# Ledger of designs, part 36: designed miniproteins, single chains, continued (3)

Each design is a single chain, and the fold is of that chain. pLDDT is the mean over its residues in the fold that is shown.

## One batch from the design tools (miniprotein)

Design m9301
Fold by ESMFold2-Fast:
Structure m9301 (fold): chain A 74 residues (1-74)
Amino acid sequence: MTEYVIFVRGELDPAKLEKIKAIIEELGGEFLSVASSSDGITAIVVKLPEEKVEELKKRLEELGLEVLAVSPAA
């Protein structure tokens, strides 16, 4: 598995964060951390199989999140 940083627009409430964690685990990944910036951008750090990155992006967008970027953190 590869470590990724996923940047989304906005802040995550606890309920939305729990849904995101569940999706990551569903895809065979691991949630590592989350951090919000003063610019209203949230960075989500995950370990995920490379082939599941596009599925995770799609699932986050289906939750109403704007995915700004996905970057390998290795």
Scores: mean pLDDT 81

Design m9302
Fold by ESMFold2-Fast:
Structure m9302 (fold): chain A 89 residues (1-89)
Amino acid sequence: MEKLEEAKKLLEKGRIAYANGDYETAVKYFEEAIKLLEEVDSPEAELLRASAYGMLADVYAKMGDTEKAEEYQKKALEESRRALELHRA
């Protein structure tokens, strides 16, 4: 519970940093959120990890790192698919 809420706060801080053009700070917050979410095995945590990977892809694209942007886009898709497979009816 607490780790999930802390991860949500980190994602919010990362999004604010990204909006302000502070891409390095945004990366750090999103990476910290992903680490916390890895400790939580729930559908919500898996979807939040997918969102965090998607945000990292956007940040790296803005920084001109197209290879990392593509890698994190793949991770976001894989997390979304895994969440659907593991938590489907």
Scores: mean pLDDT 82

Design m9303
Fold by ESMFold2-Fast:
Structure m9303 (fold): chain A 109 residues (1-109)
Amino acid sequence: MRVRLEVEATLKDLREAAAVPLDGRFRILKVKITFDNGKTVEIELPPEWMTLGEALRRIAEAAEQAAKDLGVDPEKTRIKVEVELEQGDGGTTPEGMARIDELLRRGRA
């Protein structure tokens, strides 16, 4: 099952959300980050099965690196992150989806 996530947050908020121990089985298909200055970066990540927490951590690290490459302040820069994920056998239930929604609410400032 494909899941699309859209988050608007600072890089600090995203890193804090990624520190929460989240389980499940997911594969990152596509990541697109739009910075507050309108610049957009597409991030290529290995198509490996991982937990939701690991996926968020990889996205946060890639976003922070892109911010450094653009010369923006990673603590003050607001970003829009669009992620397409594939759920494995353990992540296709409605309960799994509700958990993703809860974690996105906790990660938002």
Scores: mean pLDDT 69

Design m9304
Fold by ESMFold2-Fast:
Structure m9304 (fold): chain A 70 residues (1-70)
Amino acid sequence: MEEAEKLVKQAVEYRKNGDTEKARELIRKAAELMGDPELAEEAVASDEGFRRAYLRLIEKITLEKIKKKK
């Protein structure tokens, strides 16, 4: 959980700095860590796939945080 969140935050920073390859790899690793290998493949396939994977990971991380705060 916490590692996946850190990877997603790092990916956003790399994306802002123009390092799209590193950003994609970080999102792929975060997706694998969350147990979603299909999302991991989508993240590295295309820019649109990267965007979808990013949004899905944020959704999953947020849902897990809500569940654990209870």
Scores: mean pLDDT 77

Design m9305
Fold by ESMFold2-Fast:
Structure m9305 (fold): chain A 98 residues (1-98)
Amino acid sequence: DKVKEAEEYIAKGRIYLEQGDYEKALEEYEKAIKLAEDEDKSLLARAYLNKGEVYYEMGKYEEAIEAYEKALELAKEAGDEALAQIAELNLEHVKEEM
């Protein structure tokens, strides 16, 4: 089940992010993206949202914006209004830090 595997990679990415291992967090989210890209747009959007959070914690604000914009696009395509709102709020927050 590709969706279940993608969710497991998102969970692993979050653990690495919490530990400050940004490179491993990005690797796990990229694995989730590859599994979700043809299966579930909401899950794909969530993986991009989490990838943006890693870039934000690294101080890579331009990369964070690109990831959050991709998450917002995918969330809107999926009709996931809650996830779209989270992506918009994160975009506003990054712009305040720049």
Scores: mean pLDDT 88

Design m9306
Fold by ESMFold2-Fast:
Structure m9306 (fold): chain A 58 residues (1-58)
Amino acid sequence: EEIEKLKKEAAKLLQELAKNPTKELEKKINEIIKKLRELGENDLAEVIEILKNEILKE
């Protein structure tokens, strides 16, 4: 359940980041990535990090 909550929150924050890229949103996404890695969800954390970086590239 915790992983599902983090996944949903990450998706929401990534959508917000795409609309309005702010350092605050980036920090929140980074915190979720960190929590997912701590829970052993390395593959999911990597996907979120890649999506974040793709959004920020623009």
Scores: mean pLDDT 83

Design m9307
Fold by ESMFold2-Fast:
Structure m9307 (fold): chain A 92 residues (1-92)
Amino acid sequence: SDETAQALAELLAQLAKDGASIEIKAEGDTLTVTISGLTTEQAIGLALSMIGLGLDGLEVDVTISGDTVTAVIKGLTEEQIQAVLDAVEKGK
């Protein structure tokens, strides 16, 4: 939903503002987000937040590797993907 995509954009924008490094790759309806520079506690919290977004109708697969969280998100429209990309690029 648009609300779920907005929640994702806001979450990623906040992490960027807090100093995390965020890389996004968009392929069709699939968005791959890699967030690095996290503490273990921050990585776990982020993974739980991303899984919560999946419960709202997005397909979300989350992997934690050290200080890095990788989320593969499916079911977003091109317009929703662009909104997420724009939010992260601006750092909000």
Scores: mean pLDDT 76

Design m9308
Fold by ESMFold2-Fast:
Structure m9308 (fold): chain A 92 residues (1-92)
Amino acid sequence: SNSAVDELTNMLIELIKQGAKVEVEVEGGTVRIRISGLTLSQQIGLALQMIGLGLEGLDVEVELEGDTVIARVGGLTPEQAKKIKDAVEKAN
């Protein structure tokens, strides 16, 4: 849904404001998101938020890799995926 996409977008922008490095790659209706510079506590909190987005109807996969959270979010339109990428690039 557009609501879940907006929640994801706002979450990523907030992480950038908190000093995290956020990178987004678009693959059609899927985004691959890499978030680094997080503490273990922040990584766990983010993973739980990503699971919440999955319950709202996004296809979410999340992996923890050292200080980095890697998320794959599918079920997007290409326009929604581009919107997420553009918003993250503007916030960096």
Scores: mean pLDDT 83

Design m9309
Fold by ESMFold2-Fast:
Parts: sequence; structure tokens; C-alpha cells
Structure m9309 (fold): chain A 76 residues (1-76)
Amino acid sequence: MSEEEIIEKIVKELLELIDKAKSPKEALQNINKLLAEKYEELSKEYGEEKALKIMEEVAKRIEPKVKELGQQILAA
């Protein structure tokens, strides 16, 4: 599987967690948990350096949605 395919799959899973969350705070907690779990899995499969690179790109792609969630928390 290419790095792009791995990144896209993780981003999709994160977006699904956000959509299913009961609150913006729960969404952020679920995002942090999934990111930690994926980093651990990728580190075991591909090594820490490649895992970090993949997770940094995932974080960059999800940043607009994370900012939106942060705004919702402050507005509530």
C-alpha cells in the first residue's frame, strides 16, 4: 500500500469519527485517540520515521476540520 493510500484511509476514518461524535469535544478526543493508535500501528509496521511522516500529513489534511471543531467548542 502506498503512503498516499494509507494517509487517505486514515483521513477518511477521522472524518467518519467526527461525523458520528455526539459533541465537538468528543470528536477531538476520538481524533486524538485514533491518531495515537494509528501511529503505534504504523510504527510497528513501517518504522517510527515513516509513521511520523504519514501522521504529520494526516494532521495537515484534517487541520481545517479540527479548527472548525475548536470554534464550535468556544461558541458553545
Scores: mean pLDDT 81

Design m9310
Fold by ESMFold2-Fast:
Structure m9310 (fold): chain A 80 residues (1-80)
Amino acid sequence: SLEEIREEVLARAKKEITDPELIQTLSDFLDRLAAAQSDEELRRVVIEFAKKISTFPEEQQDKAFALLEEALGRLRELRA
């Protein structure tokens, strides 16, 4: 479910990411992915959050992008 994806991704973010602003950014991303009703909206959300994540230190970016890609993949499978 969407709730399971959100819970699992955020639980791992709290273990792997030390910056609380980046964890909040991932939480906001998951909420906006859930609200996206079209592929165009989903693409805009991904681009917006990729830019936001890129403002954080590189060592945290890799972890955040991995979690973002997992959440997006699982959401797409859920909606297929």
Scores: mean pLDDT 79

Design m9311
Fold by ESMFold2-Fast:
Structure m9311 (fold): chain A 72 residues (1-72)
Amino acid sequence: MPLSPTELAVLLGLLDAYPRAVSVAELARRTRLSPATVSRALRRLEARGLVRRVAPGRYALADPEAALALLA
């Protein structure tokens, strides 16, 4: 159930930007990860209901309370 280090980094980036949606490219720059790595992490987080895709290449937190609980 714990997040991978990559998923955690991406989730923290989304939390920092909340409530704003963030592009894959912006998250990649902020986390110093490749866009492909960020995209894979976002898909895993989306499957968990933590993140939602709001536009092509743009994501936002779907459940900020659940995200914060995972970081506690």
Scores: mean pLDDT 81

Design m9312
Fold by ESMFold2-Fast:
Formats: C-alpha cells, sequence, structure tokens
Structure m9312 (fold): chain A 80 residues (1-80)
C-alpha cells in the first residue's frame, strides 16, 4: 500500500511537470497511469485512493485536461 501510494504521487508530479512543459500527451499518459494505480490501491486503502483520485482530478483540471479530470472524479465516486 505505501509503495503504491508513493508511485501514484510520483506519477502525479511527473504529469504536472510534463504539462508545465506543454507535453500534454505525456501528462495524460502519466495521469491515466496514476488513476489505474489508485484503483488498485482502493482494494487495500479505499479512503487514500479516493483522496489521490480527487487530487489527480484537481491537477488535471488546472492543466486543462478536463477528460482526465472527469475520469478521476468518476473513479473516486465508484469507490464510495
Amino acid sequence: AEELKKQIEELIKQGEDAAKKGDYEKAKELYERAIELAKELSKYDPAEAILLLKKISAVAEENGLKEISKKADKEAEKIE
């Protein structure tokens, strides 16, 4: 669980860095990977998975990646 959480947080950071550089294709890939790992984390720690998915949604929205933001929010709702 702890290792998975760290991987998700690292992917979020890498996605933000890619978006800041204008590489939205890479940012989308990294955020999608973070979403998939958060879904896996939900089997062990659903509360933490929801928080991380909401964080992905927020940072994706800030970078104009509305589809990724909606996907992350929808996955968080499914865990609840």
Scores: mean pLDDT 84

Design m9313
Fold by ESMFold2-Fast:
Structure m9313 (fold): chain A 60 residues (1-60)
Amino acid sequence: SHMAQRRKQRLLTAADLLKTTDLSVSTIARGVGWKSQSTFSKEFKKEFGVSPSTYKKKNS
């Protein structure tokens, strides 16, 4: 669906920001349009297989 495609694009943008910036997970979640860091982290882990914090650590 279009909604799922938009969600995936937002998560891809978040993944890029986690790799290329030193912004906190909460700042990135809000920046890509998520009101809840918890919901963002669950959706991110579902898409990429790892939490945003783990993803950031692997790419720092």
Scores: mean pLDDT 82

Design m9314
Fold by ESMFold2-Fast:
Structure m9314 (fold): chain A 60 residues (1-60)
Amino acid sequence: AKAEAEKFKALAEEAEAQGDYRTSAIHYAQAARNYGKLGKTDEAEKYRQLSVEALEKARA
């Protein structure tokens, strides 16, 4: 759970830095889900919002 959340966060940030917003959105969503499983509601909401933002950039 914690290791998975940190892994997906890192993968999302790397994809975003490369302009791969679709991959970034998927990984931010996975990070949000894993932070949610840990009861880290603030982190889960943060990464959920980043996932939505990345999806919007991918569609533009």
Scores: mean pLDDT 81

Design m9315
Fold by ESMFold2-Fast:
Structure m9315 (fold): chain A 86 residues (1-86)
Amino acid sequence: MLDEIAEEVLRLAGKERLSKEEMTNLLSELTGLSRKQAAAIVDMAMYGNRQEEYLGKRGVRTAISMALQVSGLSAEELLERVRAAL
């Protein structure tokens, strides 16, 4: 499920990797979390204070996992939202 959601998010963006800003925007829109909460999740998925500029599939999957825990959304609900946005 998490891998499937990560693949659909990358498909929605039309990219193999996302910048911090791109992932923050998508995460906020898809989960309803504030941009501040989404940015914090993305920073953690990028290993906090590390100088990583982009998230590949693993980073996107980590951000999704954290967003589900914070938002209370099910994996199935988030997958449906991503597919509806395609």
Scores: mean pLDDT 80

Design m9317
Fold by ESMFold2-Fast:
Structure m9317 (fold): chain A 58 residues (1-58)
Amino acid sequence: MTLEDEFKRIEALPEPEARVALTTLAARHGITYQELADRARELGYEKVAELAERMAAA
């Protein structure tokens, strides 16, 4: 699965499930939440990017 496919899936999830999915995705790819946010925004998944940015700040 591509990172874009994962972001598309996560965008459809409620926030609690989306947070768990982003945590798993960051761990699997060895990237930070900020890097996930940057990639999601680049691909047009603004809702996912905003959530990942909030998780990076926490």
Scores: mean pLDDT 83

Design m9318
Fold by ESMFold2-Fast:
Structure m9318 (fold): chain A 59 residues (1-59)
Amino acid sequence: SRAAAEAAIDAIARDPERLTGGEAGGVLAALGAGPAARARLQTLGPEEITREQFLAALA
């Protein structure tokens, strides 16, 4: 759920408004997210991603 994703971001991310690739991977692992979610996140590029871009990619 979005609430679970937001809680995981707040627990893992150094800056809850921007996630590194490593932090995003940690959040996906904490949520038990499948390969489809990981593949979608990968399309956002190698830069830090925003909280909203990450949440949109999970939807």
Scores: mean pLDDT 74

Design m9319
Fold by ESMFold2-Fast:
Structure m9319 (fold): chain A 81 residues (1-81)
Amino acid sequence: MEELRKEIERVVEMGKSGDPSFIPELEKLLKSKDPLLQIAAVVALYELYQKGHEEAKKMLEKATKSKDPEVQEIAKLLLKR
């Protein structure tokens, strides 16, 4: 799925950017129907949180309540770091 791969790469770059203006877009991606995009958004939010953006922590806490068990587990593991 070439389009999905490109979207995942873009989400990864959002996290690497350290730019908190991406937080609202990442919050929307947490509600994506694609679990890989949800996981990518969780990782990007974690990188923003690690770069000092406390607002990203609230979105990570929301991800721990995801209906997808894998997304839930990854968000919980990242918040324990």
Scores: mean pLDDT 80

Design m9320
Fold by ESMFold2-Fast:
Structure m9320 (fold): chain A 83 residues (1-83)
Amino acid sequence: MEEEKKKLLEEAKKMEELEKEYEKKAEEAEERRRKLEEEAKKGSELELRRVRTLEDATVGVYLIGRAVYRTSKKILLEKAEKL
Protein backbone atom coordinates (compact mmCIF):
# COMPACT_ATOMS: atom_id res chain seq x y z
CA MET A 1 0.00 0.00 0.00
CA GLU A 2 1.35 3.42 -1.04
CA GLU A 3 0.17 5.13 2.16
CA GLU A 4 2.20 2.80 4.43
CA LYS A 5 5.29 3.30 2.24
CA LYS A 6 4.87 7.10 2.39
CA LYS A 7 4.55 6.95 6.20
CA LEU A 8 7.76 4.89 6.54
CA LEU A 9 9.65 7.26 4.20
CA GLU A 10 8.43 10.29 6.17
CA GLU A 11 9.55 8.70 9.46
CA ALA A 12 12.93 7.83 7.88
CA LYS A 13 13.30 11.49 6.81
CA LYS A 14 12.61 12.62 10.40
CA MET A 15 15.22 10.13 11.69
CA GLU A 16 17.75 11.50 9.18
CA GLU A 17 17.11 15.06 10.41
CA LEU A 18 17.54 13.94 14.05
CA GLU A 19 20.74 12.04 13.10
CA LYS A 20 22.18 15.25 11.58
CA GLU A 21 21.06 17.32 14.58
CA TYR A 22 22.75 14.95 17.07
CA GLU A 23 25.89 14.83 14.90
CA LYS A 24 26.11 18.64 15.19
CA LYS A 25 25.50 18.47 18.95
CA ALA A 26 28.28 15.88 19.31
CA GLU A 27 30.68 18.13 17.36
CA GLU A 28 29.73 21.14 19.53
CA ALA A 29 30.16 19.11 22.73
CA GLU A 30 33.57 17.85 21.52
CA GLU A 31 34.69 21.45 20.79
CA ARG A 32 33.46 22.59 24.24
CA ARG A 33 35.31 19.66 25.86
CA ARG A 34 38.56 20.67 24.11
CA LYS A 35 38.25 24.28 25.31
CA LEU A 36 37.41 23.25 28.89
CA GLU A 37 40.37 20.81 28.94
CA GLU A 38 42.73 23.61 27.87
CA GLU A 39 41.38 25.87 30.64
CA ALA A 40 41.54 23.04 33.23
CA LYS A 41 45.20 22.31 32.33
CA LYS A 42 46.04 25.76 33.74
CA GLY A 43 44.49 24.70 37.07
CA SER A 44 44.66 21.36 38.87
CA GLU A 45 44.90 17.71 37.82
CA LEU A 46 41.57 17.12 39.60
CA GLU A 47 39.74 19.72 37.48
CA LEU A 48 41.21 18.23 34.29
CA ARG A 49 40.01 14.74 35.33
CA ARG A 50 36.51 16.05 36.13
CA VAL A 51 36.21 17.88 32.78
CA ARG A 52 37.35 14.80 30.85
CA THR A 53 34.89 12.48 32.62
CA LEU A 54 31.82 14.74 32.37
CA GLU A 55 32.37 16.04 28.83
CA ASP A 56 33.33 12.60 27.45
CA ALA A 57 30.02 11.30 28.83
CA THR A 58 28.14 14.18 27.14
CA VAL A 59 29.80 13.51 23.76
CA GLY A 60 29.08 9.78 24.20
CA VAL A 61 25.36 10.42 24.78
CA TYR A 62 25.08 12.45 21.55
CA LEU A 63 27.03 9.84 19.58
CA ILE A 64 24.72 7.08 20.89
CA GLY A 65 21.68 9.19 19.92
CA ARG A 66 23.10 9.66 16.42
CA ALA A 67 23.67 5.88 16.09
CA VAL A 68 20.11 5.11 17.29
CA TYR A 69 18.56 7.49 14.73
CA ARG A 70 20.86 6.18 11.96
CA THR A 71 19.82 2.58 12.73
CA SER A 72 16.13 3.56 12.96
CA LYS A 73 16.39 5.28 9.54
CA LYS A 74 17.95 2.13 8.02
CA ILE A 75 15.21 -0.12 9.47
CA LEU A 76 12.44 2.20 8.21
CA LEU A 77 13.99 2.38 4.72
CA GLU A 78 14.31 -1.43 4.58
CA LYS A 79 10.63 -1.81 5.57
CA ALA A 80 9.58 0.72 2.90
CA GLU A 81 11.65 -1.13 0.27
CA LYS A 82 9.88 -4.43 1.09
CA LEU A 83 6.47 -2.79 0.50
Scores: mean pLDDT 77

Design m9321
Fold by ESMFold2-Fast:
Structure m9321 (fold): chain A 60 residues (1-60)
Amino acid sequence: SADIEEIRKKVEEEVIRKVKEKMESLGLTISDEEARRLAMEDDEIQEEAAKLAEELIKEA
């Protein structure tokens, strides 16, 4: 549904922000594209994304 696509978009935006914040805490500045790539390879970030998606689905 359209709601699922909106949730996916919000999850992607939040994941990018979290990855960037995590990397910045380590002294690294990365692009949105690199943050998306890193998120797909990181189990911890994927778990956070799943939790966020569940919360957004409950609120939708």
Scores: mean pLDDT 76

Design m9322
Fold by ESMFold2-Fast:
Structure m9322 (fold): chain A 75 residues (1-75)
Amino acid sequence: MSLEEVVRRLGERLMADPSLTPEQRADLLGVAVTAARQGKSLEEMREAIRAHAARTLTPEQQERVLAIFDEVLAE
């Protein structure tokens, strides 16, 4: 799967999640888009998302976002 396809699927999954605010979804997607544009690996993108979530989200939201990302990678 391409980095662009991962970002697209992640965006769709985040937009469908009612536990996240529109601002939280936009910020998380922005982290993923930035990592992809910089040519980061999927592992580096995951770490960037994890680090951002750890600063901005509740523990439950953090676990959910990382689970969504890991599910997207498994597709």
Scores: mean pLDDT 84

Design m9323
Fold by ESMFold2-Fast:
Structure m9323 (fold): chain A 64 residues (1-64)
Amino acid sequence: NAMKEEAEKLRKKAEEYLQQARDVYLASHNADDATFAANSAQGDALMKKAEEYRKKAEEIEKEL
């Protein structure tokens, strides 16, 4: 089913963005205040993308 395949793809993308956000947050552990702020914004943007893809997957799954 193409819809099931699409939902699976979206969930995988959401997981990839979550992992990228975690990596950015962890890389900022010993950063100065300015670099920490910039990396926090980057991590937050990646978390937002993950949430968007998760919601899209849920929308498709509800129609199955």
Scores: mean pLDDT 81

Design m9324
Fold by ESMFold2-Fast:
Structure m9324 (fold): chain A 95 residues (1-95)
Amino acid sequence: DPIAKQAKENEPISKLLQEALKDDKVRLVILTKGGKIKGVLVYEGDKKYYFGELDPEEREALELALELGKLTGGNLLLDELDKERLLEAIRRVKQ
């Protein structure tokens, strides 16, 4: 599991990710840059939390990924190319 591997390699975020991965009611969207965690969106019930260094555009991309992920289930690991694709989709909707 790529998410579990990233969780083990990054402290203190790794502890939060390990605990979240054990809870089926928690959903994670993780943004990576250069193979490292840049930031995380955590969704628990009706609440959303952001951790790490995320720009407003990156937060919008992670929110869209979360909504798409609700249709497929599970946690999501995004790279910079995934982010750009999500941002392009957002730009097309806002026009």
Scores: mean pLDDT 69

Design m9325
Fold by ESMFold2-Fast:
Structure m9325 (fold): chain A 64 residues (1-64)
Amino acid sequence: MSPEQQEAAQRLAMELLSDPALGRPGDSGPPVRGWEDVTPEIVLEWARRHGREDLAAKAEEILA
């Protein structure tokens, strides 16, 4: 994965984490701990699981 793709995936992950409907104690976040573990594929799955199709589409653009 290129550094630019990784950075774009991290930006999308930050948007998911900032959603107050998703960032609650007990139901927190993706199973990744470090930003190096954040890939567009993980962001895509996470966004789709939470109904954030807008972010899922952006993750697919990074992968294309």
Scores: mean pLDDT 66

Design m9326
Fold by ESMFold2-Fast:
Structure m9326 (fold): chain A 93 residues (1-93)
Amino acid sequence: MNEELLEKIRELIEEAEKAKSIEEALRLAREALKLALTLEEWSEELVELLDRLIDVLQEVLDRAKTLEEQLEASTLLVAASVLLSLAKRELAK
């Protein structure tokens, strides 16, 4: 696993958790997910980070007022949930 990428993903998720606006939270979540997709190996740390990202996206979806924000949050939430399921499956072997 690339430790540098995991650290960057963690920082983006922490920033998203503290984000003042839905737009900023979505931007940070999108960047974190994009970086997660470039990882070549599964890790327990990635599972933890994806669980946190899902929590952020669920909060954003609950607060989203526009159809565009709801669609983006829902799309990212589905993508993060699928990636989490794949990571958990591979680590269970």
Scores: mean pLDDT 83

Design m9327
Fold by ESMFold2-Fast:
Structure m9327 (fold): chain A 60 residues (1-60)
Amino acid sequence: SPELEQLRRELAEVDREIDRLIRRIEERGSITPEELEELRRLVARRNELQAQIDALERQE
């Protein structure tokens, strides 16, 4: 469905943002409070998108 496709694209985008942030943290060898909060926010958004995808897939 178009809605599932959109949610999967958004999830993939969030996963890429998480990967970029983690790589930056790894390269520096430390995490700032701002980066920790951003990571927590991205993970929460990822979980929200996954829950929406799971709910729609159960309707099929």
Scores: mean pLDDT 86

Design m9328
Fold by ESMFold2-Fast:
Structure m9328 (fold): chain A 90 residues (1-90)
Amino acid sequence: MMEEIEEIKKETIELYKKNVPNFTPEEEEKLKKSLDNTIKDLQTKLNMTDEQVLEYLKLMLELTKAALNGDKEKVEELLDEIAEFTESLK
């Protein structure tokens, strides 16, 4: 399970590196820390299982891909799904 979470983190970072012009090492480290903090908060503050965290991260990755591709309908669908998770984060 942790290996799958790490793979999604890696895919997210690689998408930003490929699609964001002038993506700096500092921005990469900031993104890594942001992802780590999000995962930690989901696991420790919201008591999410690794499986639930993995599902959330998959939705976030798909949202990022859809946004980068300009797929507005898919972005709207995924934002609605993610909103249910983010409301639990308060």
Scores: mean pLDDT 76

Design m9329
Fold by ESMFold2-Fast:
Structure m9329 (fold): chain A 86 residues (1-86)
Amino acid sequence: MEKKIEIRYDPERDELTIKIYENGKLVAEVRVVKTPDGGYLIMRPVGDGEWESLVESPEEQDELSRDFDKAVEKAIEYAEKLAKER
């Protein structure tokens, strides 16, 4: 199987999108979004234009809110997990 990972950063919105393609098809998408309070949320699409948070605990949320690199690393982990589940 051909697997491709695409990472795109939008500096206007401080938003990073991670997409995983398998055989040319999108199999996972995860987004790191900066909140108005300066934190970061890791989200995935759940259909019908809706998104859900992937952060598991308040402690993880607090760490990710202060460290963009850690948020990116976690987002990649979540994207790979979602791709594996399909």
Scores: mean pLDDT 70

Design m9330
Fold by ESMFold2-Fast:
Structure m9330 (fold): chain A 86 residues (1-86)
Amino acid sequence: AEPVRLGALGTEDAVEPLIEILLDKSQPARSRAAAATSLGAIGHERGVEPLVEVLRDKSAAPIVRYAAREGLTNMGRSDLIPVAEA
């Protein structure tokens, strides 16, 4: 890409492993929450769908869903955050 990606060089290599940690229900909630936060900080498009999946997963720990919500918000994708309807 022509635009400069200063500060993100090499961080994109972490996207796939972070997605695997985030979606792995056998991982500790703390590790999954850290993966969600890291994906949000990276802001890579590949992280969007996994974050949405976790946010919609009612069996996921609250801390993991909260981190997924923050990740999507940090990426400017708050439109993908489910709204509780009356």
Scores: mean pLDDT 72

Design m9331
Fold by ESMFold2-Fast:
Structure m9331 (fold): chain A 88 residues (1-88)
Amino acid sequence: ARELAEEAIRLAEEATRTEDAEEAIRLLREAYRLAVKAAEIDPEIGKEALRKVAEYAAKLALSEDEELALEATMILMGLSVELLRLER
């Protein structure tokens, strides 16, 4: 769980640093997938990963690249749903 959470956060952070919008989308999608898996194994570790990935997704949703902004917004919505599910 911790390894998945750490990798998810790392990939999401890397997505905010790349100049390639397609690569940013790929990294953010993988970060989302890993954060969800971490939450399935350990909800407490997963919550931290989901929150941090959501912070990076929110930053990317403000991107001037329309495709990246749309994908980041959709991922942010998915992360928000997962976080709400875990707060029950």
Scores: mean pLDDT 83

Design m9332
Fold by ESMFold2-Fast:
Structure m9332 (fold): chain A 65 residues (1-65)
Amino acid sequence: SMSLKQQGEELKKQGDEAFKAGDYKTAVRLYNEAARLYRQSGDEKGAEEAFEKARQAAIEGERQG
């Protein structure tokens, strides 16, 4: 079984893949889920990084319409 932190790491990787594919809406969802899991695991730094990635994906998605 995966720890909460490992689940967060996996979701962040999936978010990175969605972002590279130009699927910014999916990337935002995955990064936000990763941030939640990092926070629940006590990894504040991981949560902050995932949240910043979600913000960047949201900005890109807004630009694309």
Scores: mean pLDDT 87

Design m9333
Fold by ESMFold2-Fast:
Structure m9333 (fold): chain A 70 residues (1-70)
Amino acid sequence: SEDEKIEEALRLGGQAADAALAGDDARAEALLEQAKTLTDDEALIERIERRVALARAGVTTESGVAAVLA
């Protein structure tokens, strides 16, 4: 179902963020591209991409995300 695809896209996005935090940019990009194949929701894709970018910058918490975006 569509909901199952969105859930999988969010799971892959989380794994991409973890890979980015670990410094594995190649794996992060591969996982992010996989997530993008599961959904056409541009807002969701942008949210996942921002999470990966912030993880690459070393931001690991929602509070940290808010601080960086302020």
Scores: mean pLDDT 75

Design m9334
Fold by ESMFold2-Fast:
Structure m9334 (fold): chain A 73 residues (1-73)
Amino acid sequence: SWREIGEWLREKIDEKGLTLEEAAERFGVSVETLERWLRGEQPIPVTALRVLLDFLGVPEEERQALLAKARAS
């Protein structure tokens, strides 16, 4: 579900030591949009999700699993 993806994304942002404001600026979105993604209230466009996963340094295997989960949501 998008909620699980959002929870995972929040953990990765926290691991990077980023604030929500810093993460939103880095990803080129508003804080409000990022918060909706993290709560699973709004689908993350696949193109945006790929950029986020690349920035967060996610391994290809984990990236493919997460993208498959997003498509099923």
Scores: mean pLDDT 77

Design m9335
Fold by ESMFold2-Fast:
Formats: sequence, C-alpha cells, structure tokens
Structure m9335 (fold): chain A 68 residues (1-68)
Amino acid sequence: SMSDKLREEIERLEKEGREALEKGDKEKLQEVIQRLLSLATEAERAGDTETALYALNVAIELQEEYEK
C-alpha cells in the first residue's frame, strides 16, 4: 500500500538522519528533515494522518537532538 511505502521511506530517513547527527553532517540532516516534512504533508493530503504524524514526529526528534 502507499502507507506501507511511505512508512518504509520514513524509517530509512530516520536512519539517515541519525547517521547525519553522529557524523555532524548538518547539510544532510537538514535535507532529511525537509524530506520528512514533505512526506508528512503528502500523507496528510492523502488522508493518512497516522503516517503524517509519524513523519512529523521523526523530523521533530531529529531537530531536537541537533539542538542539544
């Protein structure tokens, strides 16, 4: 399903974002966050609120960890 594919992409982006944090790669981290926000918007427009919230929560967590 589209929800399954979006969730898989969000999971991959979470892993990439965490690797970017560990490496101090600010540019890659911002790219990952922007992609997660885009996926959240796409999921919300499709009526998939659960997947939209998942993407948004991952983006927020990555941003918060970066600011610590």
Scores: mean pLDDT 86

Design m9336
Fold by ESMFold2-Fast:
Structure m9336 (fold): chain A 72 residues (1-72)
Amino acid sequence: IEELEKFIKELEERIEEIEKEIEELEKKIKEVEESDPEKAKELKLEIEILEGVKALLEGMIGWLKKKIEELK
């Protein structure tokens, strides 16, 4: 159980890293949106991919939390 709680914390830290990366990409989009629309489009796609990964990690955390509750 303790090991599963540590794993959840690790996944939560990964989500925080992804959120920070998304924020940096959003900032970059605002900087290039007017001067380079193609690059802005590429950055938007990267955000979509990162949001997808974040959703999967959130799903894993939810599943792990439910399993811990069942085991306790």
Scores: mean pLDDT 82

